# Ledger of designs, part 71: designed miniproteins, single chains, continued (4)

Each design is a single chain, and the fold is of that chain. pLDDT is the mean over its residues in the fold that is shown.

## One batch from the design tools (miniprotein)

Design m14435
Fold by ESMFold2-Fast:
Structure m14435 (fold): chain A 65 residues (1-65)
Amino acid sequence: HMDEIDAELDRIAAEDAEVRARIAKNGYLSPEDFDRLVELGVRAVKAAVDKTILRLEEQRKNREA
């Protein structure tokens, strides 16, 4: 499951970079690009939190073993 979270984070980062590059090239922020950045940001935070929880749970179990 961790590999799936890492893949999703990589995809989100790539899409975020692409949107930002488009904004920089155009010199303006469209409503569509703004909505996409917000969506990507929310998804990235959720994925990062899930990854952190899984990592901490694994570390705790390894320490108790």
Scores: mean pLDDT 80

Design m14436
Fold by ESMFold2-Fast:
Formats: C-alpha cells, sequence, structure tokens
Structure m14436 (fold): chain A 83 residues (1-83)
C-alpha cells in the first residue's frame, strides 16, 4: 500500500541522513539503493508525484557526491516516470 511505502521511504531517508553524518559511506550506498527501489515501487502503486520527489532528491545527492554513474541511472528513471 502507498502509505506503507511512504513510511518506509521516510525511515530510509532518516537512516541515510544519520549514516552520512557519521561518514558511513558503505551504509549510505546501501540505503541509497533501497530508497531508489522503494521509490520505483511507489510509482508502480500510482504515487508518481512522491516517487519523482524522492528520486529527484537522490539525483541531487548523486550529483553532489560526483557519482556520475548513479546520477545517469536516476535521470533515466525520472525521465521514464515523467513520460
Amino acid sequence: MKEKLRKKLKELEERLREAEERGDYMMSGILRVEIRRVSLELYKEGDKKTALEVLTKELERAQSLGDTDMAALLQKEIDKIKK
């Protein structure tokens, strides 16, 4: 259900923030992958707006980190959802 997915995304975003503040690069990487997966599930459940908001935040994060491969992947997913 959409509400469960939104709650899970919020929890993952909070865990990611904590991992980033600690400098836990490995955990941050794992959490970013999970956030992307849950966002795509939320899109499939019909919440396009929330999925786009979360994926856009992850794109901005990837760009800030210089993670060009992840940024390119996220941009493709965003473009697919917008169509």
Scores: mean pLDDT 81

Design m14437
Fold by ESMFold2-Fast:
Structure m14437 (fold): chain A 85 residues (1-85)
Amino acid sequence: DPEQQQAAVQAQFEAHHDELIERLKKKYGLSEEQAEAVVDMAETLLAEGARLDVEIKRINEAVKKGEDPEKVRQKLFEEEIARRK
């Protein structure tokens, strides 16, 4: 099951590769090389255990509710630091 799920996530990520690069370039003013590096890192993290997917999902939900995405991201970062102890 986990291997099948990981393969499905990988395939889905590859299918949206070009779309993600275009969004990063337009929204953040990244170069093509910078956007590709970010997407590659995100793909690796998704394959590692879907932690990035949970983080993105939480940020999207907060933005939908009108909350500041930077505050949500900061909270997730603090939770990660706390988890290390």
Scores: mean pLDDT 64

Design m14438
Fold by ESMFold2-Fast:
Structure m14438 (fold): chain A 85 residues (1-85)
Amino acid sequence: DEAKKYVAEALEIAKRAIREHGITDPELLEAMAESEAHLAAGDVNGARFHLYQAALILDALGFTEESERVMKKLAEADLAGVEAQ
């Protein structure tokens, strides 16, 4: 589904930012692990929630552009969910 697709794309944006900048913040890594686990279990809303937390932590760490890219994909997932039956 489109919502799952956008959440997966947001997760990949966040993973790439963590790899490229060598981010080791434990709260961010925990939020990422939770998001990935929920997505793997088919809980798109749970994955979205934890990824939103990850984006807030990215912004707090000064990675504002990466945070905004994640937030944009999460907003696209939210819109796709609202348009679903």
Scores: mean pLDDT 82

Design m14439
Fold by ESMFold2-Fast:
Structure m14439 (fold): chain A 60 residues (1-60)
Amino acid sequence: MLSTENKSKILKTVLENATDPNLTAAKIAKEVGVSPSAVRATLKELAAEGKLEIYRPELL
């Protein structure tokens, strides 16, 4: 699992790029400085916690 800081950065990056139809886990990973698999795991955690709704299967 990622640190709380990296988890917060991932959430912020997703929300700031919510209108980008080409946003991918790889792009988020480059922005935050983590692996794409870590981004996908963190997005699943945020969705499970009710902090984020994921409607793009490619991000998971």
Scores: mean pLDDT 70

Design m14440
Fold by ESMFold2-Fast:
Structure m14440 (fold): chain A 94 residues (1-94)
Amino acid sequence: MVEEILKKLEAKIEEYRKAGKQDEAISLIPPTVVLKRLIKEGAKNIEEAIEEARRRGPFDLVMVTLALYEAGYITEEQVNEANKEADELVREFA
């Protein structure tokens, strides 16, 4: 399941490149790299990837949720909630 998500992200990056959307392609690379790292470190499904990202901090949370959204596995509302949570975490530690 999670390996299929990585395949979809890699395909979307190539689709953006072929369409001349270089900024969009480049912007999707860090989300994909963070998700790939969490999967390599033992995240077996979407829920585990999000929970592990949340434990690691606001950057990983935002990157993982953006990757999952771009791959079509979560809603825009879920991305917005993750961004709000990340902003609250940054403010708590600032």
Scores: mean pLDDT 82

Design m14441
Fold by ESMFold2-Fast:
Structure m14441 (fold): chain A 107 residues (1-107)
Amino acid sequence: SAEEDKKIEEAIEIAKKTVEENKEELIKTIKENPEKVAEMLKIYAEKIKSEDADVMDYARFFTIVLTVSEMEEADPVIIKVLEEIAEDESLHPKVRELVREALEKIK
């Protein structure tokens, strides 16, 4: 929907800014806690399937995805979850496309 498209576009801009301003700390956090981050990705992906999902729900998800795309190597646990999310047809096509683009950068 146009409303969902707008939320996604705004969330991507918030996530890009968050990653730009906090890149080193975000990468460090993901490297230190890959299993927890993989679980958070699953939780956030489930949340953004909801009609009640707001811009910040999408932004939290996109922040992790974009941070992972900036890493030289990503933990296999995180890669596996992103691959599952990329194929989840219940997620918005723009969300799946962003996840696929992130996977292409880290593979």
Scores: mean pLDDT 87

Design m14442
Fold by ESMFold2-Fast:
Formats: C-alpha cells, sequence, structure tokens
Structure m14442 (fold): chain A 81 residues (1-81)
C-alpha cells in the first residue's frame, strides 16, 4: 500500500505545475485521504477521484501522459487485491 501511495503522490507532483491553485488544493485534500486510507478499497476510491479531477483540468497531451501513469497505478492496485 505505501508504494502505491508514494507513486500516486509522484504523479500528482509531476502534474501539479499545470494546475490552478484551487485545483491543487482540491487534489491535496484527496492525497491526504489517500495517505490516510486503511483499506485497498479506500485507496482505489480516492485515487480514482484524484484521477478524474486531474483529467478534467489538464491539456489533451498531459491527459494522455496522466492516463499512462494511472494505468500503471491501477495495475498495482489490482495486484494488491
Amino acid sequence: MEEIKEKVKEVFEKFKPYLSPRVQAQAEKLLKKIEEAKTIEELIYYTEKLFVLLHLHLSEEQRKELEEEMKKIVKLLEEAK
């Protein structure tokens, strides 16, 4: 779980410069929920919410890169079930 949480944080930091301060604040709240997640189900739930938030606020090119990174994280989450 900690490895997956760290990877999600790394993905957020990579895309953070492209986000408005308001969207960054919303994403940071979701990251806190991800860090506090005690179950794999909670981790999946908040990671998906973060992914949707980032996807809505990034350019087409950045969205393609985000989708690639998130597919790797989703695979790790599925292997942890």
Scores: mean pLDDT 81

Design m14443
Fold by ESMFold2-Fast:
Order: sequence, then C-alpha cells, then structure tokens
Structure m14443 (fold): chain A 109 residues (1-109)
Amino acid sequence: SMELEELAKKILASKDPKEAVELTREYIKKLEEEESDKEEIFEKLYELAKTIFLLALKSDDPTALKNAVAALSVIQEEMERLFPNDLEADLEVGVIALMIGVLSWLASL
C-alpha cells in the first residue's frame, strides 16, 4: 500500500537506527490501538517488513540499510510476541530473520 511505502521511506530516511526504531514502535502502537485481531496485526507487520526490505534493496545508502535492519528487528520481536508458540508464524518470522541477514551483509560491503 502507498501508506506502508511512505512509512518505509521515512524509516529508511531516519538519521540513525534509533530514530528508525522509534518510528517503527510508534506505528506498532497505533496499529494495536486501531486493531484488536492479532492475526491482522501480524499480517500488517509482515507487509511493512516486506516493504522496508524491498525499498532497502534499492538503496545504496549504508545508513538506510542499518535503519532497515533496526526496524525489521523490532517487527520480528513483535511478531514473535504476538504468536510465540505458532509453527506457521515461526516460518514468517524466519523470513524476517533472512531479510535482516541479507541487509546486514549488504551494509558490511
């Protein structure tokens, strides 16, 4: 969605990873205030993670890559918190871990 793409762009454009984390946590808080269905929250967080990852892959800015890694780590922790003992949720959380690994490797080049 355009709203998620705009949020992802703001996260990537953060001055540092701390600001990226703060923006991500504010979105999670707002999402949880607006939605009571844990499955819907989980899916929206996964869509945000995918949007951040795809935009980060198009960036040549090391700061944007580090910001993306920080934001994805927060999303991963929240997704694990929502469904801590769910095998299907563990697969999607595993995809976020792979995204973090790829972006961390690119940021090290």
Scores: mean pLDDT 88

Design m14444
Fold by ESMFold2-Fast:
Structure m14444 (fold): chain A 95 residues (1-95)
Amino acid sequence: SGIEEVAREARRTAERVQEVLEKLKDKLTPGQIKALELAVRYLRAGAKAFEAGDVRSAINALETAVNALKRAVETPEIKELYEEAQRVLDRARAL
């Protein structure tokens, strides 16, 4: 189903954000680190909400994650993560 696919995409995006955070940690500001950590938490929360059938809470969580990534977008890697998270959110909104 579309819900299960969006939940999987949200989880995969969270793992990619975590990988970038770990890889770039020494190059990121404390504010960017906090924003990426927030994005990971809310992408995972969104996936869990979709799995529970709570589409509204899931979309709210994804919006929080996307906004956190948008605030941190100063490198090509973070820009790619923002675009990926935005695609997941757009697909979720179309459900």
Scores: mean pLDDT 87

Design m14445
Fold by ESMFold2-Fast:
Structure m14445 (fold): chain A 102 residues (1-102)
Amino acid sequence: SSNLVENILKKVRDLVVATNNKDSNAKKTALAELRKLLLDNDYSEKYANQIVEFIEKAIELAVQGKDSNDPKLTAPYYQLYMEFGEEFVTKFNVELAKVKVV
């Protein structure tokens, strides 16, 4: 849908807030809502889970002070770029910059 990218970014913001607050229940809810959003937009369960895992891994590495240039993020970021485009990746990186480093 035309609003899919913006709805995904909203769930990424919810995930970042939950991560910064160390709120495991809010993080679980945001991940489940992100997965449901993808399924409601005709993604297979396998592919929806893969996209959710890519986003969660990027946030996990951001907590460690790693950015999109980390070698562990190269393939996930390329897949997100191919799926959602350059504007999504640019906005996603802005949201990841808000993650508090441990």
Scores: mean pLDDT 82

Design m14446
Fold by ESMFold2-Fast:
Structure m14446 (fold): chain A 88 residues (1-88)
Amino acid sequence: SAREELLEKLEEYARKADELIEKAENAKSEEEKLKYLKEAIKVLEEALRFLRESPLRDDPLVQEAIRAVEGAKKQLEIKIKETEEKLK
């Protein structure tokens, strides 16, 4: 179903973002950490585009997923700013 395909895609985006966040946490330098955090933001932006362009965008579960991804993106943006400040 379209809903099952959407959930499968969301799981793929979540897995990719989590892998990049783990790489950032295990990074050997602040520069490497910043690289992975920025890559994670790109994955979340792709997930947001996918959700917003979905035929199911008006479904309450899709709207909740959009809010969750937007929240995760905001948290990563804070970590990026903190990491950039350490590099100055």
Scores: mean pLDDT 86

Design m14447
Fold by ESMFold2-Fast:
Structure m14447 (fold): chain A 110 residues (1-110)
Amino acid sequence: TAAKEKETLEKSLEILEKILALLQAARDALKAAKTKEQAQEVLQQLRKQLEELRAEMPEEEEVLKLSVDRMIEQIELLLKESKEEQLEAMDSIIDFIQSLVETIRQQIEG
């Protein structure tokens, strides 16, 4: 039914908004980092937070779980990059998740 589809979209939106908040907080902390070690600690903390969120996801959210797993892998790769490259990659990931949030909101509203 349309009601079940809306409920699934609303649950997906909630998870994506939580991911977006974590990414935005990590990006701000990364920008404020003064050393490579501090930048690595920010990314490691983000990875841990995404792993914890992943563990809370319901079993039926297989696609979102796979997306979070891929984000964790991308963050691990960023540990080797410069701060500038880390910030650029984070901005790209944030823009992508924001686009998904807007798409789902539009599907719910009209």
Scores: mean pLDDT 81

Design m14448
Fold by ESMFold2-Fast:
Structure m14448 (fold): chain A 91 residues (1-91)
Amino acid sequence: SKIEEELLELAKEGEKALKEGRYEEAAYLHIKLALIGSELGLLPSREEILAAIRENAEKMSPERALGYARALAEDLGAEELAAELRERAEK
């Protein structure tokens, strides 16, 4: 139950960031929430999350790409994908 409350608070924080125009932060929090949900068996596996990010990389806004890149480097250990997203966002 406490984990569910923490996930809800994290989701609220992401929504607040989005409403405040902090799109990079919102994207970062979104992927962190997805990672936690994956570990709890509530969402797709880490591998499926990474595959979905890779598939949609070219269609991402710069802010989303940067937020995802930060989360990938920090939490998912997918530094190559993080670098790719960062480079695409800087174009």
Scores: mean pLDDT 76

Design m14449
Fold by ESMFold2-Fast:
Structure m14449 (fold): chain A 80 residues (1-80)
Amino acid sequence: SADSREAAELALRKAREDLKYAKEVLKNKSKATQEQIDEAIGKASRAEALARALAESGTFSEEGRKLAEEAREVKEELEK
């Protein structure tokens, strides 16, 4: 339905924005505060969950799968 597609598009945008923030914190990890690192881990975790849901939906399955994998990798690097 149109509502399902619109919801998927919003989720994709949100996941991308959250992952972008997490990637910026990871890039500058040496200058980041622990609070910023914790927030970035939270955002990467949410991006992974949203992207995995999109991968399962069939509307953005390829984009969702790739985004979920990248979000997981970013989260794992932030946790090191």
Scores: mean pLDDT 86

Design m14450
Fold by ESMFold2-Fast:
Structure m14450 (fold): chain A 100 residues (1-100)
Amino acid sequence: SSMEEEIYKKLKELSDILGEIANEWNEKDASEEVKKALLEMSELFHETIQAVEDKDYESAIEHLEKLKKLLEENKDKIDEKKYNEMLKKIEELIELVKKM
């Protein structure tokens, strides 16, 4: 469906931003604490993709809410612009998935 296509498009956009954050922090030789936070965010994001593929939209929303909380808890460790872009895309994705 066109809504499923939009969800996958938003997931790709979120993946790209997360990848940019990970690449930036690898280049800056980020602390182990920051690397751990990025790994946990990546793991939650992959769980979200799997839930969407399985049509388990309730679990997808739960994983996105956990990702949002983890992002907010690590706000001080992420560039403000990238933080705001990630937060907005997570919120937009939650709204789209809720319509399924």
Scores: mean pLDDT 83

Design m14451
Fold by ESMFold2-Fast:
Structure m14451 (fold): chain A 79 residues (1-79)
Amino acid sequence: MKIKFTFEAPTPEQAQQMAARVTAFLKSLGLLEETKVTGNTAEAVASVKSIEEAVGVAISLMGLAYELGVSMKRVEELP
């Protein structure tokens, strides 16, 4: 299944930093589908095997967001 994570940062620079950290994290797990940055918004799509894996990824990404002062605004399953 594909899960889209949407992050909103106070600045475009922080959005780029978040995208870079998320990209490195998801690549290390072999789960990265794509990453996109638009202004203050960073988006990442992960291909996960289960809901349990999706939850684990979301918790880890919340930790990264907290570290960078970025908000996780949306978590969405893609069709």
Scores: mean pLDDT 86

Design m14452
Fold by ESMFold2-Fast:
Structure m14452 (fold): chain A 85 residues (1-85)
Amino acid sequence: GRDLAAELVRDILTSEGRTELAEEFSKAVREGVDKAIELAEKHGEDLDILGVVATRLESLGHTELAKQLGDAAEKRIIEEAKKKN
């Protein structure tokens, strides 16, 4: 369920040294996938780490959550590239 996904996200981000982001994303995943997507869209600077999280979730069988987080991160990259270039 969402609790397992939230713990996996926390563990991955914590192992990458991103403890504050780990707590925020873990909480967002517990509140709902839509909240995790909103947070991913807001934190454009952390897109590289979000890609790592999505890849790990995919390999663990959480395909839908991985796709949603990856799509949100890609949307933010595209929007920033269009606005700042």
Scores: mean pLDDT 70

Design m14453
Fold by ESMFold2-Fast:
Structure m14453 (fold): chain A 74 residues (1-74)
Amino acid sequence: DPVLERLARLFLENPAVAANQALKLGIPKEEFYEAVLREARRRGHPLTEEQLRKLLDTVWDYYETHPSSLPIVD
């Protein structure tokens, strides 16, 4: 899914924006996490899988409980 891959790449640069956009598009959290891991490993990203999971859990949970009214566009 090119949209999922694009948002996964964006997450590595701007996790809050990417997670909020993925939530607005109805992308399941686990599918998004798997896409983020694939992009991070492919690009040799410095964060570990545990750090990436914790980061995703933090921003995802925040936006699920506090929906952003700010427009997020590409």
Scores: mean pLDDT 78

Design m14454
Fold by ESMFold2-Fast:
Structure m14454 (fold): chain A 97 residues (1-97)
Amino acid sequence: MELEKVKKLVEEIEKNREKYQPIIEDLATYLVRHPELQKYVFLDKPLSDEELFERAKEIYEILKKDPNFKTDLPELASLPELEQIAVIAYVLREPFK
């Protein structure tokens, strides 16, 4: 059920990419610049939707525990939890485009 909600949010992000573009770019830059998170971002193989969702949740839990999260990624941090996970999943799907 949560996976289906996140998939719909990812589709909404794709359709409204101009609105989400600054959040996507800031998050992608943040993930690349943080060594502890790079192992979750550099993928040798395409992930399934379920695997992307689980990876996005793991990254979200790491970000949530970071005291600088709200300062470094304020726009992402202002979104509802499932939408934050959806943005992370979107970036993991297309991290370098």
Scores: mean pLDDT 75

Design m14455
Fold by ESMFold2-Fast:
Structure m14455 (fold): chain A 67 residues (1-67)
Amino acid sequence: SLEEKKERIRALLAEVLKDKVLTQNEIDLIWKALNSEDEEEMRKLVEQLLSRLDITPEQKAEILSLL
């Protein structure tokens, strides 16, 4: 379900970003993605977020695998 996908993405983002200082734009994208009502919209917002984050390609792939 969309809610189960949101919970998994939230948990993984929390782990991946635990030692990162986020910009307001990145925080806003996370909020929009996790509050989206459409799975396609959520996917687009998560992909946009990942393009801005300074994280490893492996971490990005892991998050994308949940979409």
Scores: mean pLDDT 82

Design m14456
Fold by ESMFold2-Fast:
Structure m14456 (fold): chain A 89 residues (1-89)
Amino acid sequence: MTPLSVTVELEVEVPGAKDGTKATVVGTLTRDGRTVASGSTEVKVENGVAKGSAVLDADLPPGDYVLTGQVLVDGKVVASFSVPLHFAP
């Protein structure tokens, strides 16, 4: 199987956070309800926005996937997201 790296870029509003606040982004890639890859990254909040990127390395066949994630500040979930992804053959 061919190795595949998926880069996820995100911008999430974090109301009330001060500049320089550390946030943790946790992402999970699923197919047919099964987890196929997961990762986390630390980002800083600037101007009320947590902006960063995460790389998920996996040997993924072509098909439809769902990327789900959460943004945590001081151990609390402040945002969540879910996006469909399609990898062409």
Scores: mean pLDDT 72

Design m14457
Fold by ESMFold2-Fast:
Formats: sequence, structure tokens, C-alpha cells
Structure m14457 (fold): chain A 92 residues (1-92)
Amino acid sequence: MEEAERLAEEALRALLEGKLEEALKKVQELIEKGAEEELRRKLVELAREAGEGEAGIRGAEGSAEELVELAEAKKKGKTEEEVFEEKRKEGE
């Protein structure tokens, strides 16, 4: 849908500007609409346009999944610090 594509573009723009809180808010709106796939699609398209190989495309897919996880965790009342701490424990 048109608004889902706009939300995905706004989320990516906010992320590129270092505004993680704004990006997560837009991703939450995408999740509420069931359109989180649009974010993944836009990130993959950007990676392809940048001339990235398969590894870069997989990285873009992974980044979209991480953003969705962060937005869902925030919706459940978890802080960004709590999400990063959980990821840190998994990586240790």
C-alpha cells in the first residue's frame, strides 16, 4: 500500500540520519499495518542499487529483521538498552 511504502522510506531516512527513535516509530506503524515486508524490500533494493553482492543483500535482509525486532520489543515496553543487552548476552 502507498502509505506503507512511505513509512518504509521515512524509517530508512531516519535511520540514515542517525535518528533511531524516529526510525523505530515508523517501523512500529509498519508492523501495526502488517506491512513490515515493505521495509525489507526497500533495504534489499538499496543494497542492489549500490552494487552489493549476495552477502550485502543478505545483510540488508538481516538489518530489516533486526529493526522489526527492536520495534516489537519497544512496543512491549522494553528499552533500546534492554534489547541491546539481550543481543550482547546472546553474542557472548
Scores: mean pLDDT 70

Design m14458
Fold by ESMFold2-Fast:
Structure m14458 (fold): chain A 94 residues (1-94)
Amino acid sequence: KLSTEEAAKKGLEIIDELIKLMEENNAPQDLIDRAKEAKEVLEEAAKNNDAKKAISALQGLIILLEIAGRLFPEKREELEKMKKEVEEIKKQLE
């Protein structure tokens, strides 16, 4: 079982990778903004030790990774791997 801080740290690393991938591939700005919002929520959850807020942010990240995988078929395998990592982090926090 992961602490909220450990789960948030791992989730933040994946969000940063997703943001970079989206920016490098000219993703819609709305999608990039949603990822940045999820990052802010997860950073706040870590600071406040708010497991429920962290779980919500990680769930949002899973949805963003699914959307990105559909939008960038060439990156689908990489994005699916990231998604599975987030699902495992969320499961260990619950």
Scores: mean pLDDT 86

Design m14459
Fold by ESMFold2-Fast:
Structure m14459 (fold): chain A 70 residues (1-70)
Amino acid sequence: SKEDQIKAIEAKVEKMRAEGDKLIEERRTQLKAAGVPEEEIERQVKIDREAFDGLIEIYRVTAELGIKRE
């Protein structure tokens, strides 16, 4: 059903956000260990979050258009 499809898309978006958050925090830890200045780390984190948000939005729109992903 359309409801089941929407629920599946929402579940996938939630999973993608959680995975993205984990990767960003791992990268933040690595950059801190490498001695990168906090201002530069925050700039890179912002870019990474915007990139992940863009990918998630592309997935959401593409899935809603009925394109099969497998």
Scores: mean pLDDT 82

Design m14460
Fold by ESMFold2-Fast:
Structure m14460 (fold): chain A 84 residues (1-84)
Amino acid sequence: SMQDRFRDLMIQSNRVSHRMDVAMQTSPQQAQQARQDMQQIRRQMQDLYRQAVQDGADQRIIDMISYMITSNDDRIQRVDQQLS
């Protein structure tokens, strides 16, 4: 369940990341939309992180979720800097 949710969020994050990269070169409006989608995924990852800690999940999965949150934050920040 938790592993499946993490996998789904990773797939979504990768798709949005690709769309974000393309949109940043072609459409500020689409880049902004991708940024909002990434922000939503980041919130879902944060919820998953809290659930993993609460459920006493293995440190490895907790670290992976944390890494993905940081990665998503970095991507959002890059879009914000580009569109400023």
Scores: mean pLDDT 85

Design m14461
Fold by ESMFold2-Fast:
Structure m14461 (fold): chain A 83 residues (1-83)
Amino acid sequence: EPPEIDVDDPELRRRAAEAMREASDSPGALEAADIVDSSNLSTGLTAAALRMIGLGEEPETIVKVLKAAIEAIEKEAERRAKE
């Protein structure tokens, strides 16, 4: 059973996408953020990574953007647990 994170929660997806956009303004990062915002978090993050690779984004940028998305999800989950 997955932990107390709903991968279909639109607010979690939005927070992850916003964090990705804040991490990089590159076209690949912005397109990847849109993929995450419109998909569930698990498949969306994988598709976003593959899309950034296909667009020729630098590996460091890809890692930074994905890490920002994961951190945003963790922070939102922590905020909900405290409320």
Scores: mean pLDDT 76

Design m14462
Fold by ESMFold2-Fast:
Parts: structure tokens; sequence; C-alpha cells
Structure m14462 (fold): chain A 117 residues (1-117)
């Protein structure tokens, strides 16, 4: 458990650094040419970083899997901004020390809400 949580946190942190570098490139492209496609890519990148920070903070495999599912569902529905808002709330829950099972429940509810739209 402890070693697995440490490995998940380390992997998510490294992926967050890579995602931040890619988001900077997307932001630069969006500032040069403001297309709906680049705006969507930027919104997805922001959501991905929030999700990776949540995975880093919790060290939870289940939280990481639910974050990936939420981002995928949002991409299919073009609701990346709503996914980001849910991930910001989940980050707040983690910072407040709410239990992992409550964060997972919240993410499952968020996934259902996005899929029903």
Amino acid sequence: MAAERAAISAAAGAESDAAAAELARVAERYLRERTPELEREFREGVARIAGLQLATLTGSREVREKVEELIRAAREKNLEEEAFEYLVEALGMAHRGEPEERIVEFLEEAIERIREK
C-alpha cells in the first residue's frame, strides 16, 4: 500500500510536469490563432493537470482511474470545462483531508453527470 501510493504520486507528478510543458505549447498556439480546436485542447490540458495534481496528492490508484475516466467522458461530450470544475472541487476535498472513498464517490457522480448530458 505505502510503496504503491508513493509510486502513483511520483508517476502522476512526473506526468503533471510533462502535461504543464505541453499546455504551455498549446497556450502559445492558441494566443497566435484562436481556434475552437485549440481552445478545447487548452481546456482539456488544464483539466488533465488538475487531475494529475489530485492523483499526486492522494496517491490513490482508484482516484487516478476515476480522473482518467472523467477526462475521457468530458472529451466525448466537449465538456472539458465542467470536468475541470469537478476536479478543482475534488482537489479542495483532498486538501481538506476528506477520505479517499468520498473523493472517489464525488468523481463517480461527476462522471455520471457528464455522461447524462
Scores: mean pLDDT 81

Design m14463
Fold by ESMFold2-Fast:
Structure m14463 (fold): chain A 61 residues (1-61)
Amino acid sequence: GAEEAAKALAEGGASEELAEEVRRRAEQGDIHGAGNMVVRALASGEASAEAAQRAARYVAK
């Protein structure tokens, strides 16, 4: 779920702030918003592609 998505992003190099925002959005049911944050982290190079894929799977569940 949300915690696993945040952990995957942090392990992939994302900031604590970004990982926490993704967790918060996913926990509130804002799956689309959480997914957009994951895509932004990948596009900016803040998270690895593998970490972003793992986070996206956890956000969708």
Scores: mean pLDDT 79

Design m14464
Fold by ESMFold2-Fast:
Structure m14464 (fold): chain A 79 residues (1-79)
Amino acid sequence: DELERELERLAEELTRLVREAIAAGRLDLARRIQEEVAEIGREGLELLERGASLEEVIREMKERAERLVREAREELERA
């Protein structure tokens, strides 16, 4: 259940980043974060439909969420 807890922490961080983007007037970034989160969820469901294990799907979702967090933080720091 460590991977699931890590996904929960990433979801909380992404929610926080959306709030920070809105506060900074970066509505474009807030929208992009929300859209990419939705894409991660959709791709996860597609992997499950193709017969991937729940653990494999959670791992891939975690890797994508970690990348999104890093990119969003960098973008907020740059401008």
Scores: mean pLDDT 84

Design m14465
Fold by ESMFold2-Fast:
Structure m14465 (fold): chain A 67 residues (1-67)
Amino acid sequence: MTEEQQREVDEGVVLIYAAVLYVSLKNQGKEEKAKKFRDKVYELVRQGKLDEALEHVRTAAKEFEAE
């Protein structure tokens, strides 16, 4: 697998996890929180900061599960 192919896979994984968490948050009535979370993930992905985007998703998942 090339570095470019790995980045495409990493981007896809981040976006899938972000979508799942977004839907979960909306179903919990936390729509504003869901939108802010999603927008931050999209910003990091646009900047090519896939590791930071994935960490943001993981952190958000832990925080939202703790509520």
Scores: mean pLDDT 76

Design m14466
Fold by ESMFold2-Fast:
Structure m14466 (fold): chain A 100 residues (1-100)
Amino acid sequence: MSLEELKEEFLRIFEQILSLVPEEQRPLLVDILVQALLSTDPEQFESLLEGLRVLVLTHVPEDRREEVQSLMERLEEIGRKIHETASEEERRELAEEVRR
């Protein structure tokens, strides 16, 4: 998958996750994901992704939990690939798109 395809899938998955969480929680999720994407420290990146996962799973309806777990797993996999392969400028561009 190209970097552009990874970015498009990442945004699509994140929008699906946001649609499943209460509107009031969406700004916090966006802020955490933006900080993760802009992080230069791999340990900080992983810590922020884990925090995002915990927060998302806490706020989704119980009947959608398995679907959201699968979406989070895919988001994390794609996010790691982007963090490893994208330049700081490309990650900043993606972070701006995440902010809508």
Scores: mean pLDDT 81

Design m14467
Fold by ESMFold2-Fast:
Structure m14467 (fold): chain A 70 residues (1-70)
Amino acid sequence: MALMTGEEAAEKVIKSLEETGERAIANKDFKSAQAIIKKAETLAEQYAKMNPEIAEKLKELVEKFKEKLA
């Protein structure tokens, strides 16, 4: 069913955020890194209602980036 594309879209978004966040951190662009963290947090809140597993993956990504920025 077409609803299956939602899972693919979510996984692609998570990978895109991870790649973009890692680039921002590598470039010492803390403003961009913070923006990516905020987007991931917002998506985690949205997915918490619909797909808790994806929400947990997004929360793990947020924690990983916060640790790298601390």
Scores: mean pLDDT 77

